# Designed miniproteins, single chains, continued (5): the designs that were tried, part 100

Each design is a single chain, and the fold is of that chain. pLDDT is the mean over its residues in the fold that is shown.

## One batch from the design tools (miniprotein)

Design m19465
Fold by ESMFold2-Fast:
Structure m19465 (fold): chain A 61 residues (1-61)
Amino acid sequence: SGAENIRKAAELAGLSEESLRNAARVAGISPETLARRALKLVEEGRSAEDAVKEAVLEALR
């Protein structure tokens, strides 16, 4: 399920899977964790692009 979440989150945000994995590395979390958090934010009404950015920023706090 982790790999599927990475693909889904990247596709929705207009990113490559590599870009999403790089964002997770910068944030210090697994790409599966970043994808899961971003997808939950999308379910809460954020755009996928904003959801990925917010998930990265929250991981850095």
Scores: mean pLDDT 83

Design m19466
Fold by ESMFold2-Fast:
Structure m19466 (fold): chain A 58 residues (1-58)
Amino acid sequence: VSEETLEQVRRANEMARTLGVRLSVRDAARLLGVSPATVRRAIEELRRRGEDVSAIVD
């Protein structure tokens, strides 16, 4: 997964947290113009780095 994709997923998670909502992997994929599989890979990478992406739900 590219660093740009990781940044986009990170920002989507932070926006969802700020709004107090949960964003599905499918909705995040649609908003970012990537596949759901790409979003899942980005979430796994961010979690491996110790980041919280809990506002995006599978």
Scores: mean pLDDT 86

Design m19467
Fold by ESMFold2-Fast:
Structure m19467 (fold): chain A 66 residues (1-66)
Amino acid sequence: MEEAVERVIEALKDSSLEKAYETLSKIPGITPEQAKKLAEAFSKGEVTPEVREAARRIAELQIKES
């Protein structure tokens, strides 16, 4: 799981703000405001607990689809 989380963080850091926002918006229960704030944090390279938790939720979604 942690390896998948790091891959998500790296991918989102390399993404445009718009693409990161669309990816984060796929997290169940996330608000548009939270997704936008998280996309901005990824764009700045800020790895806060909230950023790491969002990446974990995305990694879980990717595992469920594989």
Scores: mean pLDDT 77

Design m19468
Fold by ESMFold2-Fast:
Structure m19468 (fold): chain A 60 residues (1-60)
Amino acid sequence: MSSREQYFEELQKFIEYLKAGNKEKAIQSLERAIEIAKEDPRVPESAIEALRQQLEKLKK
């Protein structure tokens, strides 16, 4: 399984759910993207932190 492919799929789902106004599903997709990113050393730590900040904003 390509972690990079799964990461971008979850980010795409996140964007689609945000556009649809489905905050709960957007949060779920972003959480999955963060978990995948943590396991892939090719994803920079700054990108993971940016995703975590976005998740915190969505959770309020």
Scores: mean pLDDT 79

Design m19469
Fold by ESMFold2-Fast:
Structure m19469 (fold): chain A 111 residues (1-111)
Amino acid sequence: SLLEKAEEVIRKTLDEIYDTVVKNRDKPLEEIRAELDKIIDRTVKELEALGFSEEQIKVVRDILEGVKESVLYIVEENKDKPLTDIELQIRVMLEVGRLEAIRKLKELLES
């Protein structure tokens, strides 16, 4: 279904956000932000290609932007700490974002 395709795109996006943050954690915050922005923009284009409406895409973008800011905040506040100290916080933020994006998309598809 269209929703199942969106779930896969969103899951892949959040996995890429996690991997990007882990790989680039020691880089300046602006470099991490720029890489996350590229991931979100690519996700938006993938959802457009699948036939989602501008309204549906905006909801997903807004949620992913919120996830991005939350993850960047966790990274910035914990620059001097090992990854193991923040890994759970990042994974929780990503999972909350995944569930919220799917929930909101489902609501819009049912209207």
Scores: mean pLDDT 87

Design m19470
Fold by ESMFold2-Fast:
Parts: structure tokens; sequence; C-alpha cells
Structure m19470 (fold): chain A 65 residues (1-65)
């Protein structure tokens, strides 16, 4: 995936994390990230329903782009 696609997906994931419960956010974020950023999707899956851990993973991924 392009950097632009990855940034858009990661920003969308942060938005979803702000409005959904942890488990629902994790499931949606993993699904949306798998095709564009599979490494980060795997890290979100490993974080479980921990919204703080998911946010840290997403912020680190954006900073690395």
Amino acid sequence: ASKEEQIRALEGALQALGILPGRAAQQLIVRELEPVHPETAARVRAAGDDKEAIRAVLEEAIAAL
C-alpha cells in the first residue's frame, strides 16, 4: 500500500478508537489495517481490548511513516 493509504487508514483507526469500545475498536482497526499495514494490524490484534496500547501502536506507526 502507498504511504498515503497507510496514513489515511491509521488516522481512521485513531478516530474509531476514540468513539468505539476497546474490543469493537480492535476488531474494526485490525480488519481495516490488514490489507494496507499488516504489521501494525498484528500489533493491534496483540494489544487486545487495551485502548491505550492500541493508541500507542497506531501513533508509533504514523510516526514511522
Scores: mean pLDDT 85

Design m19471
Fold by ESMFold2-Fast:
Structure m19471 (fold): chain A 78 residues (1-78)
Amino acid sequence: MSEEVQKATEEISKEAVETVEKELKKGKSPEEALRAAAEKAWELANRYHKEHNLSAEETVQIAKEAVEAAKRKVEELS
């Protein structure tokens, strides 16, 4: 895995997890919190794709890993 992919995965996963925590604190359902986190993860992954010349395959993998991190956080807090 390239250093760019690794850094993107760590940063986007952190943002997705923070989105889950923020939405749950607002009284949103676990499903709504996960949806918001997934949207954020895909938005950030697409931004990294453009800025760091990542492949489409790498971009999809980063987004999937970030969504899985968010899902684990939803399960932990639910």
Scores: mean pLDDT 82

Design m19472
Fold by ESMFold2-Fast:
Structure m19472 (fold): chain A 86 residues (1-86)
Amino acid sequence: APATAAHLLRQMALAGAPLERIRELAEEVVTLAQNAAKSLPKEEALSLIDLAEAELRRGIRETTDPEVQAILRETLRQVQAIRDSL
């Protein structure tokens, strides 16, 4: 689920995971959000995307590394674009 992937992304970012791993997880969040938007009823997709956005917003607030914050902000923008397409 995109929310679970976003939660893992936030935890890995806070744990100081390598940037390459953070980027991989960020791409997974976007892919899972896009799949939810395509395969689930609109209300269910919006609910899961809302939870993913909440995790990303919390990650942005909790992280202090500018590169990690930039990755999370870009991921949030892509997830928001998917939401706006619903």
Scores: mean pLDDT 88

Design m19473
Fold by ESMFold2-Fast:
Structure m19473 (fold): chain A 98 residues (1-98)
Amino acid sequence: NLGEEAIELGKKGVELAKEGKGDEAARLALEAGALADEAARSGEASAEEVLEAARLALEAARLAGKAGGDATRVTAAALTAIGAGVTAGLKYGVEPPK
């Protein structure tokens, strides 16, 4: 399941950032965000899995920046994670309550 893989990569990115490995964390954040976007577009994951993966990817990117990760990579990772969240929101939608 692409969503579960994206969540796993996002979690690893967060842990690497907490260890001060900003560049490695930014790389995993970018991979997690890209995989979350792919999962949303392919239907390989639930909305909840994609949104959790996008959230973790964005958190990993933010923490990677604080850990001294390359600004270009951190920015690319953050924008990719935001894009995955937008794709999920548009694809799965929020139906108004009846």
Scores: mean pLDDT 82

Design m19474
Fold by ESMFold2-Fast:
Structure m19474 (fold): chain A 65 residues (1-65)
Amino acid sequence: VPQEELDREVKEALALIGIAVLKLAAQRSTDPAERERLQKAIEEAESYLEKGDFDKAIEVLKEAM
């Protein structure tokens, strides 16, 4: 497997893990404003992930944490 492809797969995995963590945080949050912020971050991260921009997806997830 090319190193470039492996590095990309690692970033994709990190983005997916981050999205899963934020989804769990949103589900357990009792603050409607916090839930809405987390949901928006999830939507933005998923949008970047769908475009293949894993670096931006990770950045959005970091800012939401």
Scores: mean pLDDT 80

Design m19475
Fold by ESMFold2-Fast:
Structure m19475 (fold): chain A 102 residues (1-102)
Amino acid sequence: MLINEADLAGLTELVKEAYRAMLQGDLSRILELLRKAVEADDKEAIAGLLDILSLYFRLQGDTELADRALALANKVRKVKGALSEELKQEILEFLEEVEARY
């Protein structure tokens, strides 16, 4: 497992809720929480939620979506300061694609 319980203790409440949703197979809740994090401009929550989404897809056997979510999480983490509107739009477009497939 790429994220352990000690690492999760430092994450925002939104990411903790998403981890519980992932364990329950509740994709819709993960997507809702990620949209909320984007609206709040919470960079740390966005990156953590994308990691949880990547883990969800890996558990489903969807390695393409898992790798894409992880790449977005890493892209968010590498940004210095505020996220660009272009990156936020890229994340939202990814979520729309996920909803269209599931």
Scores: mean pLDDT 79

Design m19476
Fold by ESMFold2-Fast:
Structure m19476 (fold): chain A 72 residues (1-72)
Amino acid sequence: MKLATLRVTVPTPEDAEALRDRLRKEGYNATLADPTTVAVQTPESDLERAEETARRIAEELGVPAEIRRVEP
């Protein structure tokens, strides 16, 4: 199974930690790549759903997020 990475950049470390924790609660493998960037590792087949989930969570948190897919 091939894995893809989604990177989500937010304004503050506190926002990044909140986003990471919410993504983990939804069953995603989410880690901090840097203080303001959350990396989500997921199967390529789930990448679109992961992006939609990250965008929804950022909107719920009221946080502007830049979402980028990292190709393998």
Scores: mean pLDDT 83

Design m19477
Fold by ESMFold2-Fast:
Structure m19477 (fold): chain A 61 residues (1-61)
Amino acid sequence: SLEAALSLKDQANAALEAGNTDLAGKLYIAALSLDPGNVDIQADLAQAIKEFPELAPLAKL
């Protein structure tokens, strides 16, 4: 659902701020699996990749 997808996105952002890029990547994938067309999730992931290039493979799902 939209609410669940946005919640997972917010959790992914929090994981990045805590320095846990592995958890953040998994949470972004989970969010996109629930709402792959969500522009807010895509925008936050794009910003995360700019700051943490190790997340770049997620853009090629």
Scores: mean pLDDT 79

Design m19478
Fold by ESMFold2-Fast:
Structure m19478 (fold): chain A 81 residues (1-81)
Amino acid sequence: NLEKMKKLIDELLEKKLAGTLTEEDFLKIVKEIGKLMKEMNFSDEVNLKIAWLLVEMYTGSDEEAKKAAEEAKKLLEEAYK
C-alpha cells in the first residue's frame, strides 16, 4: 500500500543520512517496494522512475538522496490517485 512504500523510502533515507545504509538493507528495501508497486499495478514508467530514484538515494550525495526521496514519494502519491 502507499503508506508502507512511503515508510520504506523514509527508512532508506534515514539509514543513508545516518551512514548506516548497507547494500543488504538497500536491496531488501528496493525488493519490498518493487513487490508493493507490482501488487498495485503501477505503470512501467512509474516503476522505472521509482527504481531510478531509489538508486540515486543509494549512490548520490545526502542532498541528492533527500531530493530523490521527496520526488519518489510525490510520484507514488500521484500514481496512486
Scores: mean pLDDT 84

Design m19479
Fold by ESMFold2-Fast:
Structure m19479 (fold): chain A 71 residues (1-71)
Amino acid sequence: MKIEFDPEQQKLVDEYRALLQQYLNGPTAETEARLLELHIEVSAFIARQTGKEEQFEAELAALAAALAAAA
């Protein structure tokens, strides 16, 4: 499936990947907060383009539950 990103959206995706790697190497509250913000934004763009908003909403709930279990 082909997903079209504007250069600005592509930069957000790249920043998300970089922050995710940083978070996995050394989780901090600041990195976690920014990662969640970018994850929601990127997921919203993808969900809107693919028409799977409900599925991504469930995925966000699962991510929140996983973070709560890790804390």
Scores: mean pLDDT 70

Design m19480
Fold by ESMFold2-Fast:
Structure m19480 (fold): chain A 69 residues (1-69)
Amino acid sequence: KKNQELLKKLTELIEQGKKKEIEQDYLEGSRLYKESSKISRQLGWEEASKLFEEESKKLEEKYKKQKEK
């Protein structure tokens, strides 16, 4: 039950995160991947959680570069 809902939410967050990255909305993309990391951790998927944290940080760096212009 709970795992099915978490998986659905995770999939939706990943798809939205990719869309925001394509749109160059790096702040929202970072937020969505950070939420994906949290849900992965709730599922016990520590390695997936780390990967989503890394993706979130990468998008935060892209957002920072946009502001340094």
Scores: mean pLDDT 81

Design m19481
Fold by ESMFold2-Fast:
Structure m19481 (fold): chain A 100 residues (1-100)
Amino acid sequence: SEVDKLLEILEKSAEETIELIEKEEDPKKIALLVGQFLGMLRISLAVLKRLGLKLTEEQKERLVEILERIKETVKKKLGDSPLAKEVVREIEELIDYIKE
């Protein structure tokens, strides 16, 4: 399905984003990298909605798994800083949106 192809692209992009976050030491650049990925995901979800394409529960679980992995990477790199809490909040809001 076209949705499964899109999810495969998003999964690859998430792996690349995680690798970049792990190599980055600047907290602001880490926040920007997360923001870029979340922006791409939001645009992808908006396009799917406009096309009337519904995510299956299995496809939702795949997206949630991606977001949970990015969230854990952020927590590991940024710790318990105010910036980390804000970035984690944005990720959790998107997880909730996907779960409905």
Scores: mean pLDDT 88

Design m19482
Fold by ESMFold2-Fast:
Structure m19482 (fold): chain A 86 residues (1-86)
Amino acid sequence: MIEEKARLITEITAEVMKEYGIELSEEEKEEIFKAAKEAYEKTEGSLEYAVRAAAGVAREIAAKRVSEEEANKIALEIIERATEAL
């Protein structure tokens, strides 16, 4: 259950980042998955907090490869798309 939700959030995150030209490594995907899973567990099942945790990690990864403005836009799109899918 929790792993399925964290995996879905991670896949949506990877898809959004790919649309912006950012291919995530397996290590980066694991970091995003771990962040989503830990947030979900610590908040007793808050999908909102899990999505925000994943988006936060994705933003930090993106900020190293694109502008701060584009990194923030990517994070917001991850939140929107994941919220619609969940």
Scores: mean pLDDT 83

Design m19483
Fold by ESMFold2-Fast:
Structure m19483 (fold): chain A 119 residues (1-119)
Amino acid sequence: MIKEVEEKLKRLLLRLAELEGTEPEEVEEGLELIEELAKENTEESLVRLKIGLLVAVLELAKRGLLTEEDLKFASSVAPEVLEYLKKNNKLTPASEKILEALKKGASAEELKKLIEELE
């Protein structure tokens, strides 16, 4: 399970880096941080990886480049991230609205519109 989250997050980070023209050294640093969290193999490190994945998904959605596969995976992790943020008092009104939409199975188009409404 943690390996699947790690590989999906790395793929999303590489896609975003290509789009942003991110320097190779900065991309390598991001990949190393993802690998370090995955090696820790703790409940906290897994949630942190899932949060990173959701952030990457939102950036791709904003650009109209989100795939259905990535959206489906994001929707599967959204409930756990929502509960973690609530428990740690880190949930904002915007993040709650987005995570609730993902939990309810929002489409890529619905997610893009929601992000546009919250900006």
Scores: mean pLDDT 80

Design m19484
Fold by ESMFold2-Fast:
Structure m19484 (fold): chain A 76 residues (1-76)
Amino acid sequence: DAAIEAALARARAAIAALADASEEELEAEARELEPAIEAGDPEAIERAEALRIRMSVLRRGEEALFEAIRRRVAAA
């Protein structure tokens, strides 16, 4: 059904836009840590690892939300 495919494409684009906005915030935080990481600060390195994990969780959340919408649209 072309209408369902179009709706899923719009949903994916909207989810991606929300994820992109959140990623910009995490990237800004990561840039603030760069000088301390270059200096070898263990605390800054640990925080950078935590940011990497948070970005991974955000991307997983994006896929989970898309799959939930996909299931709902297919059921409708």
Scores: mean pLDDT 72

Design m19485
Fold by ESMFold2-Fast:
Structure m19485 (fold): chain A 96 residues (1-96)
Amino acid sequence: KAKEELAKFFEEANLERFKEIAEIAKEDYKKALEKAIEFIREHIATTDLTPSQREQAELVIEMFELALETLDLEKAIEEAERRLKELVEERAEAAR
């Protein structure tokens, strides 16, 4: 079955590599958002925008800042999930 083959693939040392790739991708996404915020702030400072355009640009910055905060929470949740899986495995070992 496809799920069993996928589980075996990850069990054979691919899980660690997949986690490393996912972590790098999240770091790159965070850096991209930080650069985007900086770029928009500089554009607001150097361009004669209408009040409506400025308000809209500032709203976009707020949305990107919220996305960064959410990404940090996702990392915390992912680590907690990993620890829970380790505890479940240890408990299963102890019950044998």
Scores: mean pLDDT 65

Design m19486
Fold by ESMFold2-Fast:
Structure m19486 (fold): chain A 88 residues (1-88)
Amino acid sequence: RKEEIKRIIEEGVKAELEGNEEAVKKKVLELLRLTNDDEEAIAVVERALESGESTPEYRAARAALAPAVAAALKEIEDYARELAEKVE
């Protein structure tokens, strides 16, 4: 469970960084399925997303990726800065 959640978060972060909204939606739904036992509630979220509507549950789950996205962006920025300092 924890390893699966970590994998989905990492894949979701990658999708956010790539700007792939369909992949982000898929990963957020996978995260909801692993963290929520209410299959009917998940089906409602899934149906709403297919119609182009966003639910509070979807937004909350996607917001859970935001700290990981921020951390990944900081790591990329720190790495780019380190390379710039060492290039001759």
Scores: mean pLDDT 69

Design m19487
Fold by ESMFold2-Fast:
Structure m19487 (fold): chain A 91 residues (1-91)
Amino acid sequence: SSFEERLIERIDRLYREARALAAQGRQALANGDVATARRYLLELQIIEGVVLIILGLSKKLGMEKVAEYAERVIEEIRRMIAELEALLASQ
């Protein structure tokens, strides 16, 4: 695989992990486990940070397709973070 293909695969893995964490965070809140939901929120924020680093490097290196995909994944992760934050604020 090219370096760009490996970066896309890495973003894919991070995005799958983010979706799983968001689902687990929502389930924890449904069960009244606020502390566990806050931990999953922190893990989501860490994943967002890693994808943001990949985005910055991709832009600097002119990797347009990687940057475009990273931007889309960041938007989705940010939506999941905002949803979980709103649910936590309503507890």
Scores: mean pLDDT 91

Design m19488
Fold by ESMFold2-Fast:
Structure m19488 (fold): chain A 87 residues (1-87)
Amino acid sequence: MIEELRKENVELTRKLNNGELSVDEIDEYIDRYNRKIKELEEKAKQGDKEAQQLLMEYGVGLVAIAVALTVRKREEERKRRLEELLR
């Protein structure tokens, strides 16, 4: 499970960096990861080492999404500014 999640996070980061994910696809990742985090939080607090590792990996994925969304927001603002200058 954790190895599969690590591979998923590598692919997620690659797709985010290449702009291969739509806003809707990113929202689906956020929703799924947040649901898994909520399920794992109670077990992680009880000392479940696997739950703690999974929680950390889901957190890494969410950070990658947050960084990519910040970059996209800056690119969209730059595009709007260019459109205002041209028209």
Scores: mean pLDDT 78

Design m19489
Fold by ESMFold2-Fast:
Structure m19489 (fold): chain A 61 residues (1-61)
Amino acid sequence: MPSDEEVRQFLANARAALDSPRTVRLAVLADLREMLGVVKNPELREELEALIAELEARLAS
């Protein structure tokens, strides 16, 4: 199970990838969804859900 620090680092890297090519964004979206399934911290879950929604919106266009 990832630590809260590992999750925060992953979120920072995922945010940096928002303007990356579609293939990278799809991989990041899959990783975010997988991490949401194992993370128990409610603050980090909210940040993961917000990033998933942002990436899904960007991928829909």
Scores: mean pLDDT 81

Design m19490
Fold by ESMFold2-Fast:
Structure m19490 (fold): chain A 112 residues (1-112)
Amino acid sequence: MEDYERAVEAARKGDVDAALASIGRLIQDGKYEEAVKAAEEIARLHPGTLAAVRAYVLMADAYYKLGNKEKAVEFYERAIELAERLYQEHPDDERVRRTLELVKAHLEKVKA
């Protein structure tokens, strides 16, 4: 509950890195449902951005931990689609390229 409240408050203040870090802690603590809700809030507040890509990855990780492999694949695929679009728009952006590579690697592991 406390980490969830911190994640939502950070997202509302525009501190995306703090919000994503708090969601990562929720996943580490086994609070997967709270992690999904907080990541949904980030994706809603920052649509079409690298922050939304990272939020979709955290949602996918949380769904995978919950045993919902189908939703995990769905959100990794959404993250890849957005990251590929961002990479086409900003081909010299190393952060976008690294994020795209990371998400593709996670999807391969989940499909195995």
Scores: mean pLDDT 82

Design m19491
Fold by ESMFold2-Fast:
Structure m19491 (fold): chain A 89 residues (1-89)
Amino acid sequence: SMEEKKKRLEELMEELKRLVREAMEAQLNNDQARLEEVNERGIPIYEEIEKLKNESEELKKLYEEKVEEMERELTPELEELRRKVAALK
């Protein structure tokens, strides 16, 4: 059903948000091996999101709303982490 697809997209977007946080930490620590691992774990998640996004305009709109929410939440977190890392040098 459409409601099940929306719930699945929301679950995938939450998992993507967790992966983005892990990638941010790996990048700030210059941990290339960890960054590669996180990127590889992201591939099937991105593929499923793309499939759902392309099935209907309603799912595409939900995806766009969730991306905006994620960017709003994660951008200040990334900036704070960058400041903390810079202070350690």
Scores: mean pLDDT 82

Design m19492
Fold by ESMFold2-Fast:
Structure m19492 (fold): chain A 80 residues (1-80)
Amino acid sequence: GATLADRLAIVNALVDLGAKQGTAQQVAQLLVEAYNQGDVGATRALAQLVADDLQVKLADLVNALRDRGANPALIEALKP
């Protein structure tokens, strides 16, 4: 499952893409919860909604997560 380190990586990636700290923390919590429940569809849908809100491509979000050292299995779950 996703760890505290994964949640921190998501927060940092979202902040790098222009999210406010509080928004990034809430989004990271929701993504980690969906992923840990095994709901790959919800995890991908949430990632797409976040990318759209930040006015970036989902691929840019995935790259930011990879650059911040997010778990490869979590990154794979976020892809379409």
Scores: mean pLDDT 82

Design m19493
Fold by ESMFold2-Fast:
Structure m19493 (fold): chain A 90 residues (1-90)
Amino acid sequence: SDEAARKAIELLREAMKYVLQGKLDEARKLIEEARKQLEDVTDPEVRAALEDAIRAIERAIENIDNVLLVTGSVLRAIGSLLDAERALAK
């Protein structure tokens, strides 16, 4: 499931780039693919970090017109993806 977790991290980083570009439909498609990868993630720390990243990116999409909320949500997503990478390195 390490491969599934790494793929989810890649997909969520790409989704975040699309959110910052205002390409919300492309971001949503990548989040959907990341959720499929999450089904194969067995490590609870990695899974929790990835689910937290997904929630943060979805919050940014839902509030795209609110610059402060988008900024905070993107920073949260970056932190959660780093947490997932650290959990994988254990």
Scores: mean pLDDT 87

Design m19494
Fold by ESMFold2-Fast:
Structure m19494 (fold): chain A 55 residues (1-55)
Amino acid sequence: SSLEKKIKELQKKIDELSDKVFDPNASPAEKQQAVQQLVELSKQKQELLDQLKKE
């Protein structure tokens, strides 16, 4: 389904941001920004998972 595709795309973005949070060369500001984006993407993923359950 289109929802499964969107969930997979969000997971890829989450993985990329997680790598940035643990990057020793990233600044504290860059890490803070990545954490904020992870929170937002996690919420979007949960909403899509809830929609998938209703299918």
Scores: mean pLDDT 82

Design m19495
Fold by ESMFold2-Fast:
Structure m19495 (fold): chain A 65 residues (1-65)
Amino acid sequence: MEEEFIEQVRKAAELMAKGEELPVDEFSGELKLIAQLERALREGADPETLRKLAEQVNKEIEKLK
């Protein structure tokens, strides 16, 4: 996995610990999908949208070599 990915995970965890919103534009790959899912949850998106985002996150994680 790329070193940049680990740094993004650390950044996301720090923002979540502070209760701050995850900036979607600052993340890539699966972390961007996680940030989008978090934003959708906060905005009260419909269950179908949330399910699709969660499935995309799982697919990206499973695809990691």
Scores: mean pLDDT 69

Design m19496
Fold by ESMFold2-Fast:
Structure m19496 (fold): chain A 84 residues (1-84)
Amino acid sequence: PDFEALAASTSAASAPGLAAMFLRELEESPDPQVRVNAARALAALARRHPAELAPYRERLEGLLDDPSPETRAQVAEALAAIDA
């Protein structure tokens, strides 16, 4: 999926709600493919809307222990974007 296009079409007002949905998928899904896609979406949203994603920093930090290296890398990118 084109998560950059999704992030680009997401308004600042809608970004927190969409981020909460992807955070829930990343926290709760047993499917590693769903989790990596949720992490990629969160990284794209954080690059476009870092201020709107900043309230979710602590939840994102808790996801750095995901068993997938790719998922951890995308969570780290989201955190880096928020802190930029």
Scores: mean pLDDT 85

Design m19497
Fold by ESMFold2-Fast:
Structure m19497 (fold): chain A 70 residues (1-70)
Amino acid sequence: NMEKIKEGFLELARAALELGKEALEKGEVTPVKLSVTILGAGAARLAGDEELEKELREVAKEMEKELEEK
């Protein structure tokens, strides 16, 4: 049961990472996409995937910089 929940968190984290990376590549960063990327980092942490969490946090930092350009 808990293993399936952990798998769900990993799937969410991976989807959030793809969303964040694509937003950065296309210049389509929004507050909602940033929030989803941050949520994905939390999901990776809960699943125990430290590498995925770190990658999501770095993507989120870049997204924050894009939003602060003005």
Scores: mean pLDDT 85

Design m19498
Fold by ESMFold2-Fast:
Structure m19498 (fold): chain A 87 residues (1-87)
Amino acid sequence: MKITKEDAEEILNALKEHREEILETTRNSEYSTEETIELTKEVVEKMIKELEKGIKENKPEEGYKKALEVLKEAVKKVAERKEEEEK
C-alpha cells in the first residue's frame, strides 16, 4: 500500500483529533489506572512524533509503519499489565 505525504498528514491530523477521545475512553474505563492513562498519552504522542518525522524526512511510509509499531507495543504492554494483575 502506497502511503503519500498527504496520506501521512491526514493520519497525523486524525490522531491529533482523536487523541482527546482515546484519552477520555481510557480514563473512563473501570480497569484504567493513572499509569495506563499516562501510557496511552505517551503512545499517542510517540505515534504523532513518528509520523511527523516520516513526513519531515520524506519517508511517509516508514513514519506510518513506525507509528503502527508504537501502537502494537502499547497494546502488548496493556495486555502484559492485565496478566500481572491476575498473577
Scores: mean pLDDT 74

Design m19499
Fold by ESMFold2-Fast:
Structure m19499 (fold): chain A 74 residues (1-74)
Amino acid sequence: SRNEEFRALSEEIDEKYKEEPEELKGAIKSVMALYLTEGEEEAKKKIEETMKNAPEEHREILEKAWEIVKKELE
């Protein structure tokens, strides 16, 4: 199920990025959930739209989260 799949991936993110800030880990999990539920193209569009309206700090975090999620799910 998508819930079990997301939980397994969420645990992997917590393990791999244990030393990273909670803000980045949260962003990775949110982006990953979006990717899994709506697919790559739609998730990318929504993230780019969010980034256009976000402060610089939040934009950088979302960009890093997107790159990480692409690597994990490719």
Scores: mean pLDDT 79

Design m19500
Fold by ESMFold2-Fast:
Structure m19500 (fold): chain A 70 residues (1-70)
Amino acid sequence: MSRREQLLRFGEELARQYARELGLSPAELEELLARLRARMDERGVSTFGEASYLFLELEAEHVERRRAAA
């Protein structure tokens, strides 16, 4: 497995753990995963620290979207 694949898998695992803890719908999880993949590619993430920080940004954005939808 390439380092990029390992980093993507790490980020996806963070997203899945977040989804389980908050009881996200399958649609919400798929949207979160799509945003994660796109942003990791856009930023050229090369470290686990960068992947973790990027996920924290996505988590904050997801919380704001849920607030707007409620």
Scores: mean pLDDT 80

